Designed miniproteins, single chains, continued (5). Designs and how they scored, part 46

Each design is a single chain, and the fold is of that chain. pLDDT is the mean over its residues in the fold that is shown.

## One batch from the design tools (miniprotein)

Design m17582
Fold by ESMFold2-Fast:
Structure m17582 (fold): chain A 65 residues (1-65)
Amino acid sequence: MLKADSTGTQKDVAQDVGDMLSAIGIQYDYLLKGDLEKAKEIEELIKKQDMKGIRKVIEEERKRQ
C-alpha cells in the first residue's frame, strides 16, 4: 500500500533508486573485467550515496558504449 504525501515529482525518487542500481551493476562489470581502480571509484560513490557522482558515472558509461 502506497502511503506518501507528495506534491513534488515522484520520478526523482525512482530515478535515484534506478541510478543506484545501475551504478552497482557498472561496478560489478568493472570488477569482472579486472578494472579494480574504476570499480573502487564507483564503490566509493555508492558508499557515500553521491547521487551526482553516480549519475556522472552512468552517463560516462553510456557515452562510452
Scores: mean pLDDT 73

Design m17583
Fold by ESMFold2-Fast:
Structure m17583 (fold): chain A 85 residues (1-85)
Amino acid sequence: SFNDYVESVIEQVKEEVKRVLDWVRKNPSMYGLALGRLYDVRSMVEGVIEEARRLGDEESLKKAEEMLEYVDKVIDEVRKIAKQG
């Protein structure tokens, strides 16, 4: 179902963010690759938002919007690391 798909995407995004942050903390020079991976997951979340809007699924829309905000915050943190390299 769409709800199962949304939960799957949220879990995938959380795991990818965890990997990317671990990567960047150990290897700050990896910030460019880290940003690329974060923009990829951001695009996945935007796709979920678009589909939730199409279906009128307000619960999934809210979850996806909260996840987008989380990903954007992580992107900002990685960008700060980039400025130090």
Scores: mean pLDDT 84

Design m17584
Fold by ESMFold2-Fast:
Structure m17584 (fold): chain A 62 residues (1-62)
Amino acid sequence: IDLDEVKELVKKISSNPDKITVEVRNGVIILTGEVDSIEEALKIKKALIEKFNVPVDLRLKV
């Protein structure tokens, strides 16, 4: 998967993308950092799974 495309999708959905770090390891998208709500975190996870069809590991704090 393309890390730049993952980052762009996160930027479109997140209210504060500067607080989120995006990594791809062994075909898994890993998100670390802070979000404003659990609803935002779940929305990002769903969008990434739907677009890239890969597992998403949320390590985000609300």
Scores: mean pLDDT 81

Design m17585
Fold by ESMFold2-Fast:
Structure m17585 (fold): chain A 115 residues (1-115)
Amino acid sequence: MRSFESAEAVDGVAVALRAEVTVGERGYIGAGVVTPAADAERWLATLRALAEGHAALGGDVYRVEAELRVEPGVASIRAAGGGAAGDEELARELFEKAREAAEEALERAKALWAE
C-alpha cells in the first residue's frame, strides 16, 4: 500500500487531500471542507479541480467517480480512480501520478481563490 496526505488552509478553511493506491485495488483522492452555504459555489469549483486532477492519473485505465455532498456547514467531494495495479512497481507509479495530480489540483484550487 502507498499513501499520500496533505492538509492546507485555503482562505481560512481546512482542505485535506488524500491519495492511496494498493496493489490490485483502485486509487483515490478525496477532499473535505467545512463551509458556510454562501461559499459553497467557491468550494464546488475547488472540489471539481481536485477531482479533475485525479482524473488525469492514467487515461482510460482510471475511471473517476465524484460525489459532492453539501450539508449546512459542510461541503465535500470524493474522487476515486479505478485502475488495478498488478504489482508493486505499477502501484508505485500509480501512487506517484496520484500524488502529482493531487498537488497540481490543490495549486489550481489556490489560483481560483487568488482572483
Scores: mean pLDDT 52

Design m17586
Fold by ESMFold2-Fast:
Structure m17586 (fold): chain A 100 residues (1-100)
Amino acid sequence: MKIELEMEATITLPGKTLKARVRVTIEDGLATIEVEIEGPEAKVGPLKTGASSRLEDGKLYVSTTRPVSSVEEAKQLAREVLEDVAKVLGDATVEFSDWK
């Protein structure tokens, strides 16, 4: 069974706000977390979560795939990835929306 979840988040930096889109796909006990952020001009890293980053088409993409035992574990992993990215971007605060 394939489960897809989506969330938007706001990353607030001094003098700047970035919008992030978070997509979680769970299939066969594996969660794939994909974060898309418009505005960053450089890759982030190293990330404590072990997530990989790339720049493509004016956007920063951050992704990881991990085994999970529940949807809630996948949601928590996605939050941790986004907080990790915000921390390496600087003095940043993350505001999470509701999951869909």
Scores: mean pLDDT 78

Design m17587
Fold by ESMFold2-Fast:
Structure m17587 (fold): chain A 62 residues (1-62)
Amino acid sequence: SLEELEARGNALVAELRAKAAELQRLRDAGAPREEIARIEEELQRLSDEILAVNDEIDRLRA
């Protein structure tokens, strides 16, 4: 349902914000490049999922 998709989108945005904050903490702490790259990849995946959910919502509303 649209309600379920909107809830999923909101949850993904919350995860993205939490991971972005984690990335900043890791950078401030001087974490290894591999660890930073892993979090960056997770952020990219979350962004892609958010876009996919929004596209599905748009299709259902159209």
Scores: mean pLDDT 87

Design m17588
Fold by ESMFold2-Fast:
Structure m17588 (fold): chain A 71 residues (1-71)
Amino acid sequence: SAAAKEAEIARLESEAFLLLGLARSEPGRTQLAADGYYLLGRALEMQGRHEEAAAYYARALELDPAFERAR
């Protein structure tokens, strides 16, 4: 349903902002920032914003090249 999709988008955004905030406190933990950018990409993709999602997936992959899901 649209409500379930909206709830999932909100969940992904909230989790992404939490991870990105933690990454700012722990710069050596690049995986936190990679995970955050990946979740932002998923939220944008669910909104049909595919080009913006691709940009965030690219950032996630740059921070963690082993991040298969960001390819």
Scores: mean pLDDT 80

Design m17589
Fold by ESMFold2-Fast:
Structure m17589 (fold): chain A 97 residues (1-97)
Amino acid sequence: TRPAFSGEADVYLEGRLVFRLERHTAPDGTVTLRLYRDGRLVSEARGTEEEVRDFIETLRRLLEKEAQRLGLSPETRERIREGLEGLEAQLLRSLAS
């Protein structure tokens, strides 16, 4: 059995690891998302569109703060926003499947 997305993804800005994202799908179809920064759990969402949207909003704010701290270009910040919109759409589709 090959899940569409299961496991871990590392998020890098300018070659530096900023976040770790984990996705787990339980046998009952419940999806759990976890966000880590510096080995600390920062956010968790389970199975609802509202929790997924809140999770993405938390990730967006953290990435924007990190991008500002690193002095990233407006073009790079725009690419981060586009990537997060794509991630939100993908996660919401996964919940509807």
Scores: mean pLDDT 68

Design m17590
Fold by ESMFold2-Fast:
Structure m17590 (fold): chain A 61 residues (1-61)
Amino acid sequence: SHMEKKLQELLKEAVEKLEKSDTLEQAREIVIDLAKEMGLELSEEMVTLIAATALYERRKK
């Protein structure tokens, strides 16, 4: 579906931006922007957890 393709493209772009993020604040902004584009309302705690997890996994690689 059109929505499915757009979601896949948004996820790919968000992952690439997260790969380049240096701080938790930058990662949080990426997660917030992605959530808005997807029409999702995330709590501050969920945004921070997702952003921190993404930075942690990037550091291990």
Scores: mean pLDDT 74

Design m17591
Fold by ESMFold2-Fast:
Structure m17591 (fold): chain A 81 residues (1-81)
Amino acid sequence: IYQEMALRSLKLAIKYAEQGDTEKAIKYLQVGTTYGMLYFYHDPVKQDQIRQLGDQAINYLQQGDTESAIQYLNQMRDLVS
């Protein structure tokens, strides 16, 4: 269930990032990071990886670099897949 929730939230984050809705993109990115960390609760290395990828994506979204943000969001999706 956590994997499905993470993937759904990250897909929404990408959708809103593509639309230029930075606020909603960050909101769904944070939800996706939370569920991804819950999915990896037995793997502290992957928990740290998804947190770091999420932090990078937020930084790029805040700078208006949507292309770089989407690259990090896709890496988060790949990690939880």
Scores: mean pLDDT 88

Design m17592
Fold by ESMFold2-Fast:
Structure m17592 (fold): chain A 68 residues (1-68)
Amino acid sequence: MEEYELLQIAQRASERTGVPLEAAYEAAKRLFRDGQSEEEVIEYLIEKYGLSRKAARELVREIKRLAE
């Protein structure tokens, strides 16, 4: 339920900002499964998807909260 709410928020934000936040969310989850650090995932999201550092940090924080 919370994961679906986050995906809906990401979709609306993506439409508003033009960044593919849903794709960034899935990529970040995969990078964490591969053992990447929080900072490495943030830098990847900035480079690959053009997210601001604030947006990348918030996305990473929510993924870590849900992946517990």
Scores: mean pLDDT 69

Design m17593
Fold by ESMFold2-Fast:
Structure m17593 (fold): chain A 70 residues (1-70)
Amino acid sequence: MLDERVRNAAVRALESQGLTDLAKEFEELGKTHSLTESLVATYNKILSLPDEKAQATLDAVSTAVEQALG
């Protein structure tokens, strides 16, 4: 249940940044990888974006994940 909340929060944060394809990829990773592994892989992809977009996306995802954790 907690992992599900974190996953949903991260997906929504990615979608809010216009990264719909990355959000779908994150969901697919969650079927075969742990939450931590999926987050690390997704963060590495975010870091390959233009600097301003990477920073905004990392902030959005980190905030959403922290709120989901309580």
Scores: mean pLDDT 81

Design m17594
Fold by ESMFold2-Fast:
Order: C-alpha cells, then structure tokens, then sequence
Structure m17594 (fold): chain A 100 residues (1-100)
C-alpha cells in the first residue's frame, strides 16, 4: 500500500533528523538527496521529492504558508498526522538554527 510505504520513508527521515544512526543516510549526505533516494527505494518517489522540497524551502527561509502546503501534500499521502507533525517540528528547528 502506498500509505504504508510513505510512512516508512517518513520514519527513516525523522530518525536521521533525530541524530540516530540510519544506514540509508551516509555520512555527509545531503538530506534532500537522501530523502529522494529513500523514496525511490521504497517505491514512493513522490514522497521523497516532497520531503526534499520541504528541506529546500526550510533552508531558504520560505514563508510558513509555502511550507504548510508541502506538509498538507505529505499528510494526504501518509495519513499519519502525528508523524507528519513530528517532521514539521524538526524542519522548524532546522530553520531556527539557520536564522541564528
């Protein structure tokens, strides 16, 4: 099922962002590139692309409205609001560090 695969991709990305050792994320790998490759590996490339777009928007300091639109697209595929909210919280923390 697409939703199950999408959830798995999101879990792997969240684990990597929480500084856990994740085999799919090689040392010094760009997070956006890793998200795209993980999406391809699990048969949901569109999810990896959305996560990569999210990281790109957050790194550029895009408006919250644009970031919210990408999260809405991810939520429609994944169906797990708590998991998507956790990704959002981690993305906002990354934006705060950049704005320092």
Amino acid sequence: EKEEKARKVLEIVIDALETKDVPEFKPNTNLSDAAIEIGKKYGVPEVGELIAKLFDLVSKGAPDEEIERVFEEIRKIVGDQELVNKLYELALKAKEVRER
Scores: mean pLDDT 72

Design m17595
Fold by ESMFold2-Fast:
Formats: sequence, C-alpha cells, structure tokens
Structure m17595 (fold): chain A 115 residues (1-115)
Amino acid sequence: AAMKTYVAKARIELELKGSPIKKLVVEGEAVITVNGDDATIGFRGKVVEGPEELIGNEVAVAITGKLTKLSDKEYLVEGKATVIVTSGPLKGTVFTGDAKARVTFLEEPKPVAEV
C-alpha cells in the first residue's frame, strides 16, 4: 500500500499564517502518515522557541498537507495546522492556521507495527 505510518523523535519548526502565533519550534515525538506526496503529522512535544508564555509548555500539533523532501533528515509540510496547548497556564488554548512546517528527524523513523 502507498500509505505508511512512522514514529520518530523530531524537531518541528512551524510557521502559521492567520494565527495569533506566527512561529513555534517544538521538540518531541512525531507520528507521520504518508500517502504519496500528502502527509498527516500528529506531534507531541515541548515548545523550545516561540512566544515566551508557551516556552517550556507541552503542545499537541496536527498538520495535514503536501510533503516535500529537503534532505535525508528534513522534510517540509505545507497545509493546515492545529496547535493545542496541553500543559501550563494556557492549557486548552487552540491555535489554527495555514502552516509551513519544517520537520527534522532526530532519529531514524520507525514504521508502525500492525500488532
């Protein structure tokens, strides 16, 4: 099948248009589903760069869009993103927008087992 799902530790540099948040950098774990040149990414991690109120807080990020390979460890996804703050004083806050997400794998992606 063309559709494949992978899990990897990653850094995501996210730019959001139409959002109160312009840029966010998150490090954590990515679940990536690829179907041809389309990708859906579920990401959970800690904000390492961005608005000061969010730095150090945990977020869940969902991105769906077109996938472009930049290098063996770097990919660009352009589409739509939703960011949900999952810890700290802003827990439950949701940000959405048109997304450009640069994903850098910090380890070899692992295929998801069907067991």
Scores: mean pLDDT 83

Design m17596
Fold by ESMFold2-Fast:
Structure m17596 (fold): chain A 58 residues (1-58)
Amino acid sequence: SSADLGARGGGEGGLAAAEAGADVETASKQGMERALEMGADPASARAGGALGGRNGAS
């Protein structure tokens, strides 16, 4: 589902960006872009990206 793609893509992209030194906002955007690339809808990609960025930067 788009929610599953958002969570997976957001987690993968957000964590990778945070581990590379990105702040929460940048990591969240990278997670969103990854989720969109995987086929998530924009709302699911934004939600997943925000969670991935926040968790990765913590």
Scores: mean pLDDT 78

Design m17597
Fold by ESMFold2-Fast:
Structure m17597 (fold): chain A 67 residues (1-67)
Amino acid sequence: DGLAKAYLAFQRLDPDGDGLLSREDAVRALQEGGFSEEVARRAVDLVDADGRTVRGGDALEAAAALA
């Protein structure tokens, strides 16, 4: 349930369709899916290779593994 909701939030926050979100938007999408802020931030940190953007699917998978 939380995974599906986070995925939908990710799709909503990625209007340009490039599959990437800013770190802030990725954290928001994960929190909207029901993940805690701590889990969302840790997931984003794990998948953030460039310090700017993250692939939402990778962030979602990391958050699920941490939760």
Scores: mean pLDDT 73

Design m17598
Fold by ESMFold2-Fast:
Structure m17598 (fold): chain A 71 residues (1-71)
Amino acid sequence: MQDVNDRISQAVQDTVRRSAGKSPAEVRRILEETKQQVLAETPPEYQDWVRQTLDFAGRVLLERREAGREI
């Protein structure tokens, strides 16, 4: 569990850094790539939870970018 949480945290941080100054469309692409990579590394018992967590984080990130609100 902890290793999965650490991987998600790192993936989210990497995504935020890579998406800095990028368009919403490019942010969506980066999020999809990150999700696919993390899921490929995730044990089957955590895949649903990881997918839901990354989808939620990606939605929040995109919403804040489009709304112009600071994180």
Scores: mean pLDDT 74

Design m17599
Fold by ESMFold2-Fast:
Structure m17599 (fold): chain A 60 residues (1-60)
Amino acid sequence: AVKTVLATKENLAKLPSAIRIIYQGKSIGYFNVGYPPAVQMYEYTAKQLLGKEITVEEII
């Protein structure tokens, strides 16, 4: 499913284990919480996107 949401700490914490995040038409990355480095990359990206509108596409 594709959904546009405001990037808040709460909304980002509720994202599925594997997602594609799109911000301003650019794919930011793919995140899998089962891989610890990917989790850290997700948290870093989430902090930078806080307060922005993002599109989230579920991969699984």
Scores: mean pLDDT 56

Design m17600
Fold by ESMFold2-Fast:
Structure m17600 (fold): chain A 74 residues (1-74)
Amino acid sequence: GPAEEAAELAEKAAVAGATGAEELARRYAQKSFETGPGSPEAIEAARRGAESALANGAEGAKRAADYTAQLVGG
């Protein structure tokens, strides 16, 4: 449903940010907002995705996580 699609897009935004593709990350994050109604489930899934990327990645993953959190829940 929309919440799962929004979470998927937020996760793609985090991955794109981690690889330095900040514009692509912004587009995915924006699409996530357009797709998801801002439900608590969508926001929580996006934050979990960002935290997972941070836990498993390097410095780039932290930047991506911060970006995703800012756009979805900040």
Scores: mean pLDDT 61

Design m17601
Fold by ESMFold2-Fast:
Structure m17601 (fold): chain A 100 residues (1-100)
Amino acid sequence: MTPEQLEQLEEFIRLLETESDEQIFSRVDEFLQLVQQMLASGDLSVEELLRLLLATNRLINRLQGLLDQGDTSVQPYLDQLVQLNEQLVAELERRLAEEA
């Protein structure tokens, strides 16, 4: 992961605490692209995987809240985020088993 990608991830985590659901949702595509690029590198540390998992889980919770309020437009993004979360968990489990 590049320092710029890490800075983008940390800023997105910060936005999840401060911004409205509408503003977060408008940036979901950007976040999905960032996570896919970072995963495609194949060289993520345990700390970087944990940061990605934190961001992905927080975003899933925010989008689930929107879906529960009747915004069905979030469903395709929620499905993609759940799949990414499963990939991140599997990668973290592999790294922890090898680096313990």
Scores: mean pLDDT 79

Design m17602
Fold by ESMFold2-Fast:
Structure m17602 (fold): chain A 96 residues (1-96)
Amino acid sequence: SAMDLRKEIVERTFKELEEAIKNKDYEKVLQLVKEILGFLRAEEDKELILKIVTKLEEFYEKLKNDKEAPEEVLKELDELLEEAKKIAEEHGVTLK
């Protein structure tokens, strides 16, 4: 179904994110997170929105804890995560 295809695309994009982190390709990390924000802006399924934002938050915490990511990258990711949370809130998703 179209919904299953969207879920598959999201999962695949998160796998690409994990690869980019392993390779320390932070330009690609930022590009992929911006792409995910694009998916969030277009998405109407509240459960999928919540899942995406939750995974982005987990991803950010892992990068922050590793202390290998440049400070500039962590700062930009924090701003992007804040944008993602705002998008979710605008769609009526509670992030508690």
Scores: mean pLDDT 82

Design m17603
Fold by ESMFold2-Fast:
Structure m17603 (fold): chain A 78 residues (1-78)
Amino acid sequence: MAPDFLELRERTLAALDEARELALEGRLEEARALAEGALQELRDRLRAGGAMLPPALELLAELEARLAEVLAVVEAAE
């Protein structure tokens, strides 16, 4: 299966943005679960698509950095 990298990026970013909003609302467990789940789903879909080529690795690095930002908000609020 060939993953649509644009769709995966947009979906993961939307989930991370939602997780950030949940964290700001004090819904820390939901924020963490959503953020971690979204990145895990991205990894699973990229893995199902085959070898991790440089564009897929760059996408993962970008989205892992965004996850770290969300988790920093969650951890600061815990």
Scores: mean pLDDT 74

Design m17604
Fold by ESMFold2-Fast:
Order: C-alpha cells, then sequence, then structure tokens
Structure m17604 (fold): chain A 65 residues (1-65)
C-alpha cells in the first residue's frame, strides 16, 4: 500500500541517518547509508516490498536486526 511504502521510505531514511550518528566508519557506514537510501528511494516509488528488503539490510549492518 502507499502507507506501507511511505513507512518503509521513512525507515530507510532513518537507517541512513542512524549509520552517521552511531559512529560507524568506512565501508560499514557507507553500506548502511546506501541500503537505507535505496530503501527510501524504493518506498517513495511505491515498492513497499523492495523498500522493506533494503531497510532490513541496513538494519543488519547497523546491528539492529
Amino acid sequence: SAEDAARAARRGAGAAEAARLLGLTGPKQQSAIDYGRRGAELGRAGDAAGAEAYVRQASEVLGMG
């Protein structure tokens, strides 16, 4: 749904920001940011399932899985 896609987009953006705030560095920080941003992009495009998959990948890198 559009609501699910919007929620996933916000979670993706939040994961990217969390990567910056948690003090991750180098490739690990970049991976979390990239996954979070990709999730946000797909969520804004209406792909809730794709957005959720990337949000999960960002959470794994952040250790929040």
Scores: mean pLDDT 77

Design m17605
Fold by ESMFold2-Fast:
Structure m17605 (fold): chain A 84 residues (1-84)
Amino acid sequence: SAEELLEEAERKLKEGQKLLKEGLEMIKKGEDATKATGTALRGVGLITQALILARQALRLAEEEGDKELAERARELIERALAGK
């Protein structure tokens, strides 16, 4: 369902943003470059997956006429693109 896709997107976005922040902080502190890069890349991958799922949720919500769920999906996409 669109709601299940949006819930999965929200989880992946939250985890991805956390990992990206952790990886960037490791780089800033001069920690292991390989580990820092790997952590940041995992974060980017999860954020990308969240965007794909949120776009799918948006399409399904629009097709079903669920305006509230469509707006939630748009807000998630905007947050992901803004790094929020």
Scores: mean pLDDT 87

Design m17606
Fold by ESMFold2-Fast:
Order: structure tokens, then sequence, then C-alpha cells
Structure m17606 (fold): chain A 118 residues (1-118)
């Protein structure tokens, strides 16, 4: 179904973004505990986005509720950037987080455009 195709596409894009982010943290030499903290926050927001897409496609939430879930996930990533900056994270880590935020914002826009076509 078109709903199953969209859900698979969103999951794949989120998985790819997380893999790219993990690789960038490894290149920046982030310690294991700090890396795990960043990855856990990012994975939790990815799960939130995926669950919101699934619930919307099942008719369990309104479009406005769905938009709010996406906005909250993106806001949590902005908070994470603020935390990283306050803790003196390297420029490479900040750049990786800012690129991830940009990709999440682009994905959120793409998801909303695809849902309007259904």
Amino acid sequence: SEKEKLLKKVKQKLDDLIKTFQALLDKAGVDPDTKQFYINVVKNQAKRILEAVEEYLEGKMTLEQFRLELEQAISMLRMLIGIAKSEGASPEVIEALEELLKKYEELAKEILEELEKL
C-alpha cells in the first residue's frame, strides 16, 4: 500500500540520518558516554517521528497533532545543540548536530508534503 511505502521510506531515511550522525561523532573523537547520550536523544526523536507517522496513517491523530509531534521532535534536537554548546563540544560536533537538525527539518517537510497527496 502507499501508506506502507511512506512508512518504510521515513524509517529508512531516519536510519540513514542516525548512521551518518554516528559516523560524524566517531570522526570528531567524542567519548563513548557523550556519544551514547547524543545517539539516545536522536534515536528517541526518530522513534517519536516514526510513531507519529504510523498513528496519523492509522487515523489515530489529527494533522494538527501530527504537526505538533514533528515540531516537538525538532525542538528537542535544538535543545540538544544548546546543551552541546554549553558543555563546550567541539566545532565538529556542533556542525554534525546542526546538519542533523537541517536534515530532520527537510524530512519533516517532505513527510507533510507526501501526507497532503494521500
Scores: mean pLDDT 87

Design m17607
Fold by ESMFold2-Fast:
Structure m17607 (fold): chain A 78 residues (1-78)
Amino acid sequence: KAREYLEKGEEAFEKGDLDKAWKYLSKAAAIAIQEGDSELLREAARGFRRLAEEYEAQGQTRKAELLRRQAEALEALA
């Protein structure tokens, strides 16, 4: 469920697979939105912000900006 996707996203992030991390965090966020789970929404938002910072560090500014906007949207729903 959502917690498993958050964990898989963190594992992918630690291994440097940012695209895979984004995929799993997006799955967790979708479940959190569907269930109205404020705690999961906040956790997913934190994941997106961390991912955005890493894409920015790699010079992928547009991906970082998309992830920051996604995190803000999740925080607004929480």
Scores: mean pLDDT 86

Design m17608
Fold by ESMFold2-Fast:
Structure m17608 (fold): chain A 89 residues (1-89)
Amino acid sequence: SRETVIEITSLMIRMVGILTEMRLKRKKGTLSEEEAQQYLEEIQRLKQEAITLIENDSSLSEEQKQHLISNLDKIVQDAQKVVEEIRKA
């Protein structure tokens, strides 16, 4: 439904917000490894919530579902990269 698409979009915006905060803190040198891992876990939790909504929405085409899941995966991959960069520092 339209309500479901709005909810999925809201979750994605929240995930991007967390990723942006991680990147800003890393740039400032204020992001700890523990904090980075906590942010990654929250992003992964939001991804799982969004996937459940995507899979249960019969109004979404298979192509639309693949596109949304791909976007969620990209956000998680970008957050994982931030965590890896902190571990190497």
Scores: mean pLDDT 88

Design m17609
Fold by ESMFold2-Fast:
Formats: structure tokens, C-alpha cells, sequence
Structure m17609 (fold): chain A 72 residues (1-72)
């Protein structure tokens, strides 16, 4: 089934986007795409050397910005 919008989680995501200076409509689709991005980032972190974790974090933030642009 499609994921149901969790109001508390949606508020946390909205605050995160605001803290990053991003504008986006917080929808079930955006929440699902952000969850998938987080899962991919965690898997990549398992095989990424410690010295590259800052670069990985910057790449993830850039992907979040792209998702926010898509969902304006």
C-alpha cells in the first residue's frame, strides 16, 4: 500500500526543509521519496570511508534540494 502521511513526521520534514531554506509541498509522495533517499544514504554510508562522509552528507542535502524543487 502507499505510505500514509504521518502528521508528526510531516511536521519534522517541513521544519527540516525550512531550516535548509527550501520550499516544497509536504505530500505522501515527497515523504516517500525522502524516506527512499534516507535508505539509500544509509546503505552508501556502510561502504563509504569516514573521510568521505562529509561529501556524502553534502550529496544527500543536494538531492533533498532537488526533491524540494520537484515538489514546489
Amino acid sequence: MAPVLDESHAEAVAQMLKDLGLEAEVTVELMNELAALQARALERAKTTPDEEHEALAEEVIEEVRRLAEKHK
Scores: mean pLDDT 73

Design m17610
Fold by ESMFold2-Fast:
Structure m17610 (fold): chain A 84 residues (1-84)
Amino acid sequence: DMEKKIREELKKRGFSEDSKVTKEQLEKVNEYLRSYGLDPNKEEYVMTRPFGPDLRIYRLQDDLGLPRDGVVTREQVLAVLSQK
């Protein structure tokens, strides 16, 4: 359940659980991912090597305030951007 996962991420980050996912927020997520050179149609982004283009995953995690573990989910990006 995507909405439940989004609410859990918002709660963990201290944001309102009552936030609704909108088409505008989904479009912002897609644009944000493309700005990092990532495919917005993927559900998860994983750093495969500590060198080269996959360093974009670490940069994305730093910019979103996420743990630098080399894995970012689409739900995490949406949860952060839904509070703008």
Scores: mean pLDDT 65

Design m17611
Fold by ESMFold2-Fast:
Structure m17611 (fold): chain A 74 residues (1-74)
Amino acid sequence: MEAEEIARELVEKHPDLTEEEKRRLYAFLSYVLETLMEAGVSLDEAREFAEHLLKLTPEEAVKAIQERLKKLGI
């Protein structure tokens, strides 16, 4: 639930996205944040990571998430 809230906040900060793009980003971020927590990342660390993503472009944010998941062996 917290992962979904963080994902929604990230999506809402990008009003230039279409509804389809917002849905895709929301689903992706929710999945990624939940996966990070499942892999042992604390809620606070996941939230701080998501807040960092808010300062990146959508493309940079996706790449940062992919890199972190890869480092966790996922």
Scores: mean pLDDT 73

Design m17612
Fold by ESMFold2-Fast:
Structure m17612 (fold): chain A 90 residues (1-90)
Amino acid sequence: SERHELLEEAKEALKELAEKEPELKGVVDHAIEALDYMEKEEDEEVLLERLKGVADFLRRLAEISKDEAIKERLLELAERLEREAERMEK
């Protein structure tokens, strides 16, 4: 599904961030764990709130990232997660 692909892309970007900026590994690992729980979540209302929370978190990570390419990718993924959340809210 498009949501599954989006969550996998977010995990990949987060893993790349942790490889390039190891000081962020703990924060990244926490975010990846949250994404893994979302993939198994069947409650759409809970999933909606988690999608919004992860999008906000990715925006915050983008602000502190030193790699411009990763920063742009995190912001793009945050926008895509926000659009997915809006689509589910109907």
Scores: mean pLDDT 80

Design m17613
Fold by ESMFold2-Fast:
Structure m17613 (fold): chain A 88 residues (1-88)
Amino acid sequence: LALKDSDIADSFRRMLEAIILRLPGVEKAEVSGDFANGINKPVTTLNLTLTGPEAEKAGEEIRKTFDDYNKNGSPVKIVVNVEVKEKE
């Protein structure tokens, strides 16, 4: 019926990496983090490492997306930490 929370988290992480990598000017995307379960972890923390000439812009769009999610009164808050590494 249902997968473990860790399996769902890993699938979401991989999907998010694939989506971010498709953004213009993003050359590399790495996603890690801890997913909330509503009991002991009411906050999901995503750590993103982006590389590329538009990585900062992509990071801002991602932060905005999750900020909008948090503003909609979701029972679980998503905190996004973005590290941008621009290399040539």
Scores: mean pLDDT 68

Design m17614
Fold by ESMFold2-Fast:
Structure m17614 (fold): chain A 65 residues (1-65)
Amino acid sequence: SEIEVKNEVRLLVELLHHGFSLDQISTLLGKPITKAKIEEIFKKNPKIVEEVKKQLAALEKKIRK
């Protein structure tokens, strides 16, 4: 579903932003995650990626003021 894709994109963006490696992300999710797979997911869901990044930026702005 769109909500499940949104949650997966958000999780991937957050984990990458905080410096988790692809191997660490694969371990946390219990499935192999490669750079190509992440790029494919993001390319197929550009509007969701943009929305998630905008939400994360808004949260950071609220903390930083």
Scores: mean pLDDT 76

Design m17615
Fold by ESMFold2-Fast:
Structure m17615 (fold): chain A 66 residues (1-66)
Amino acid sequence: GMDEGIEKAFEKYSVDGKISREQAIEFLQERLGLSREQAQEVIDKFGKEEFDKEEFKELVKEASKL
């Protein structure tokens, strides 16, 4: 399901247990079809430069509402 896909993406793209802002932007563009500007706007609402697994799941779920 979507949650499993998000967890696999986190395992694949995370560095030191975190996904960077730039990696999150790329994921949102490639997997959800968001523009770079839309991806940046969603990420900026979280106020973070890096995301752990649970934060990344919440980010992707919020982005999917766009």
Scores: mean pLDDT 79

Design m17616
Fold by ESMFold2-Fast:
Structure m17616 (fold): chain A 87 residues (1-87)
Amino acid sequence: LLPPLFYEKLAAAVAEGLATFRAALKTLSLDEAVAVARARIDALAEDFRDYLLNVQNSEETAAQSTADVIRDTSLAAVDAAAAEARA
């Protein structure tokens, strides 16, 4: 079983990361916009890890692994958008 809110948090992290990236592109360079989006995604992944540890009483390794999936998937979406912007 996946943790409660996993798909909701994953969808939110992807959407927030892309929105942050696009907003940053209006005033920042491409690389700076990617950095801002990555920082936002990292914060969202940390919040979900803390939720899993403190609310769901998950094991440290399982909580970290689940948070890593949210982070890596969201970062991949931002990196793909950045690659399209570079092409």
Scores: mean pLDDT 81

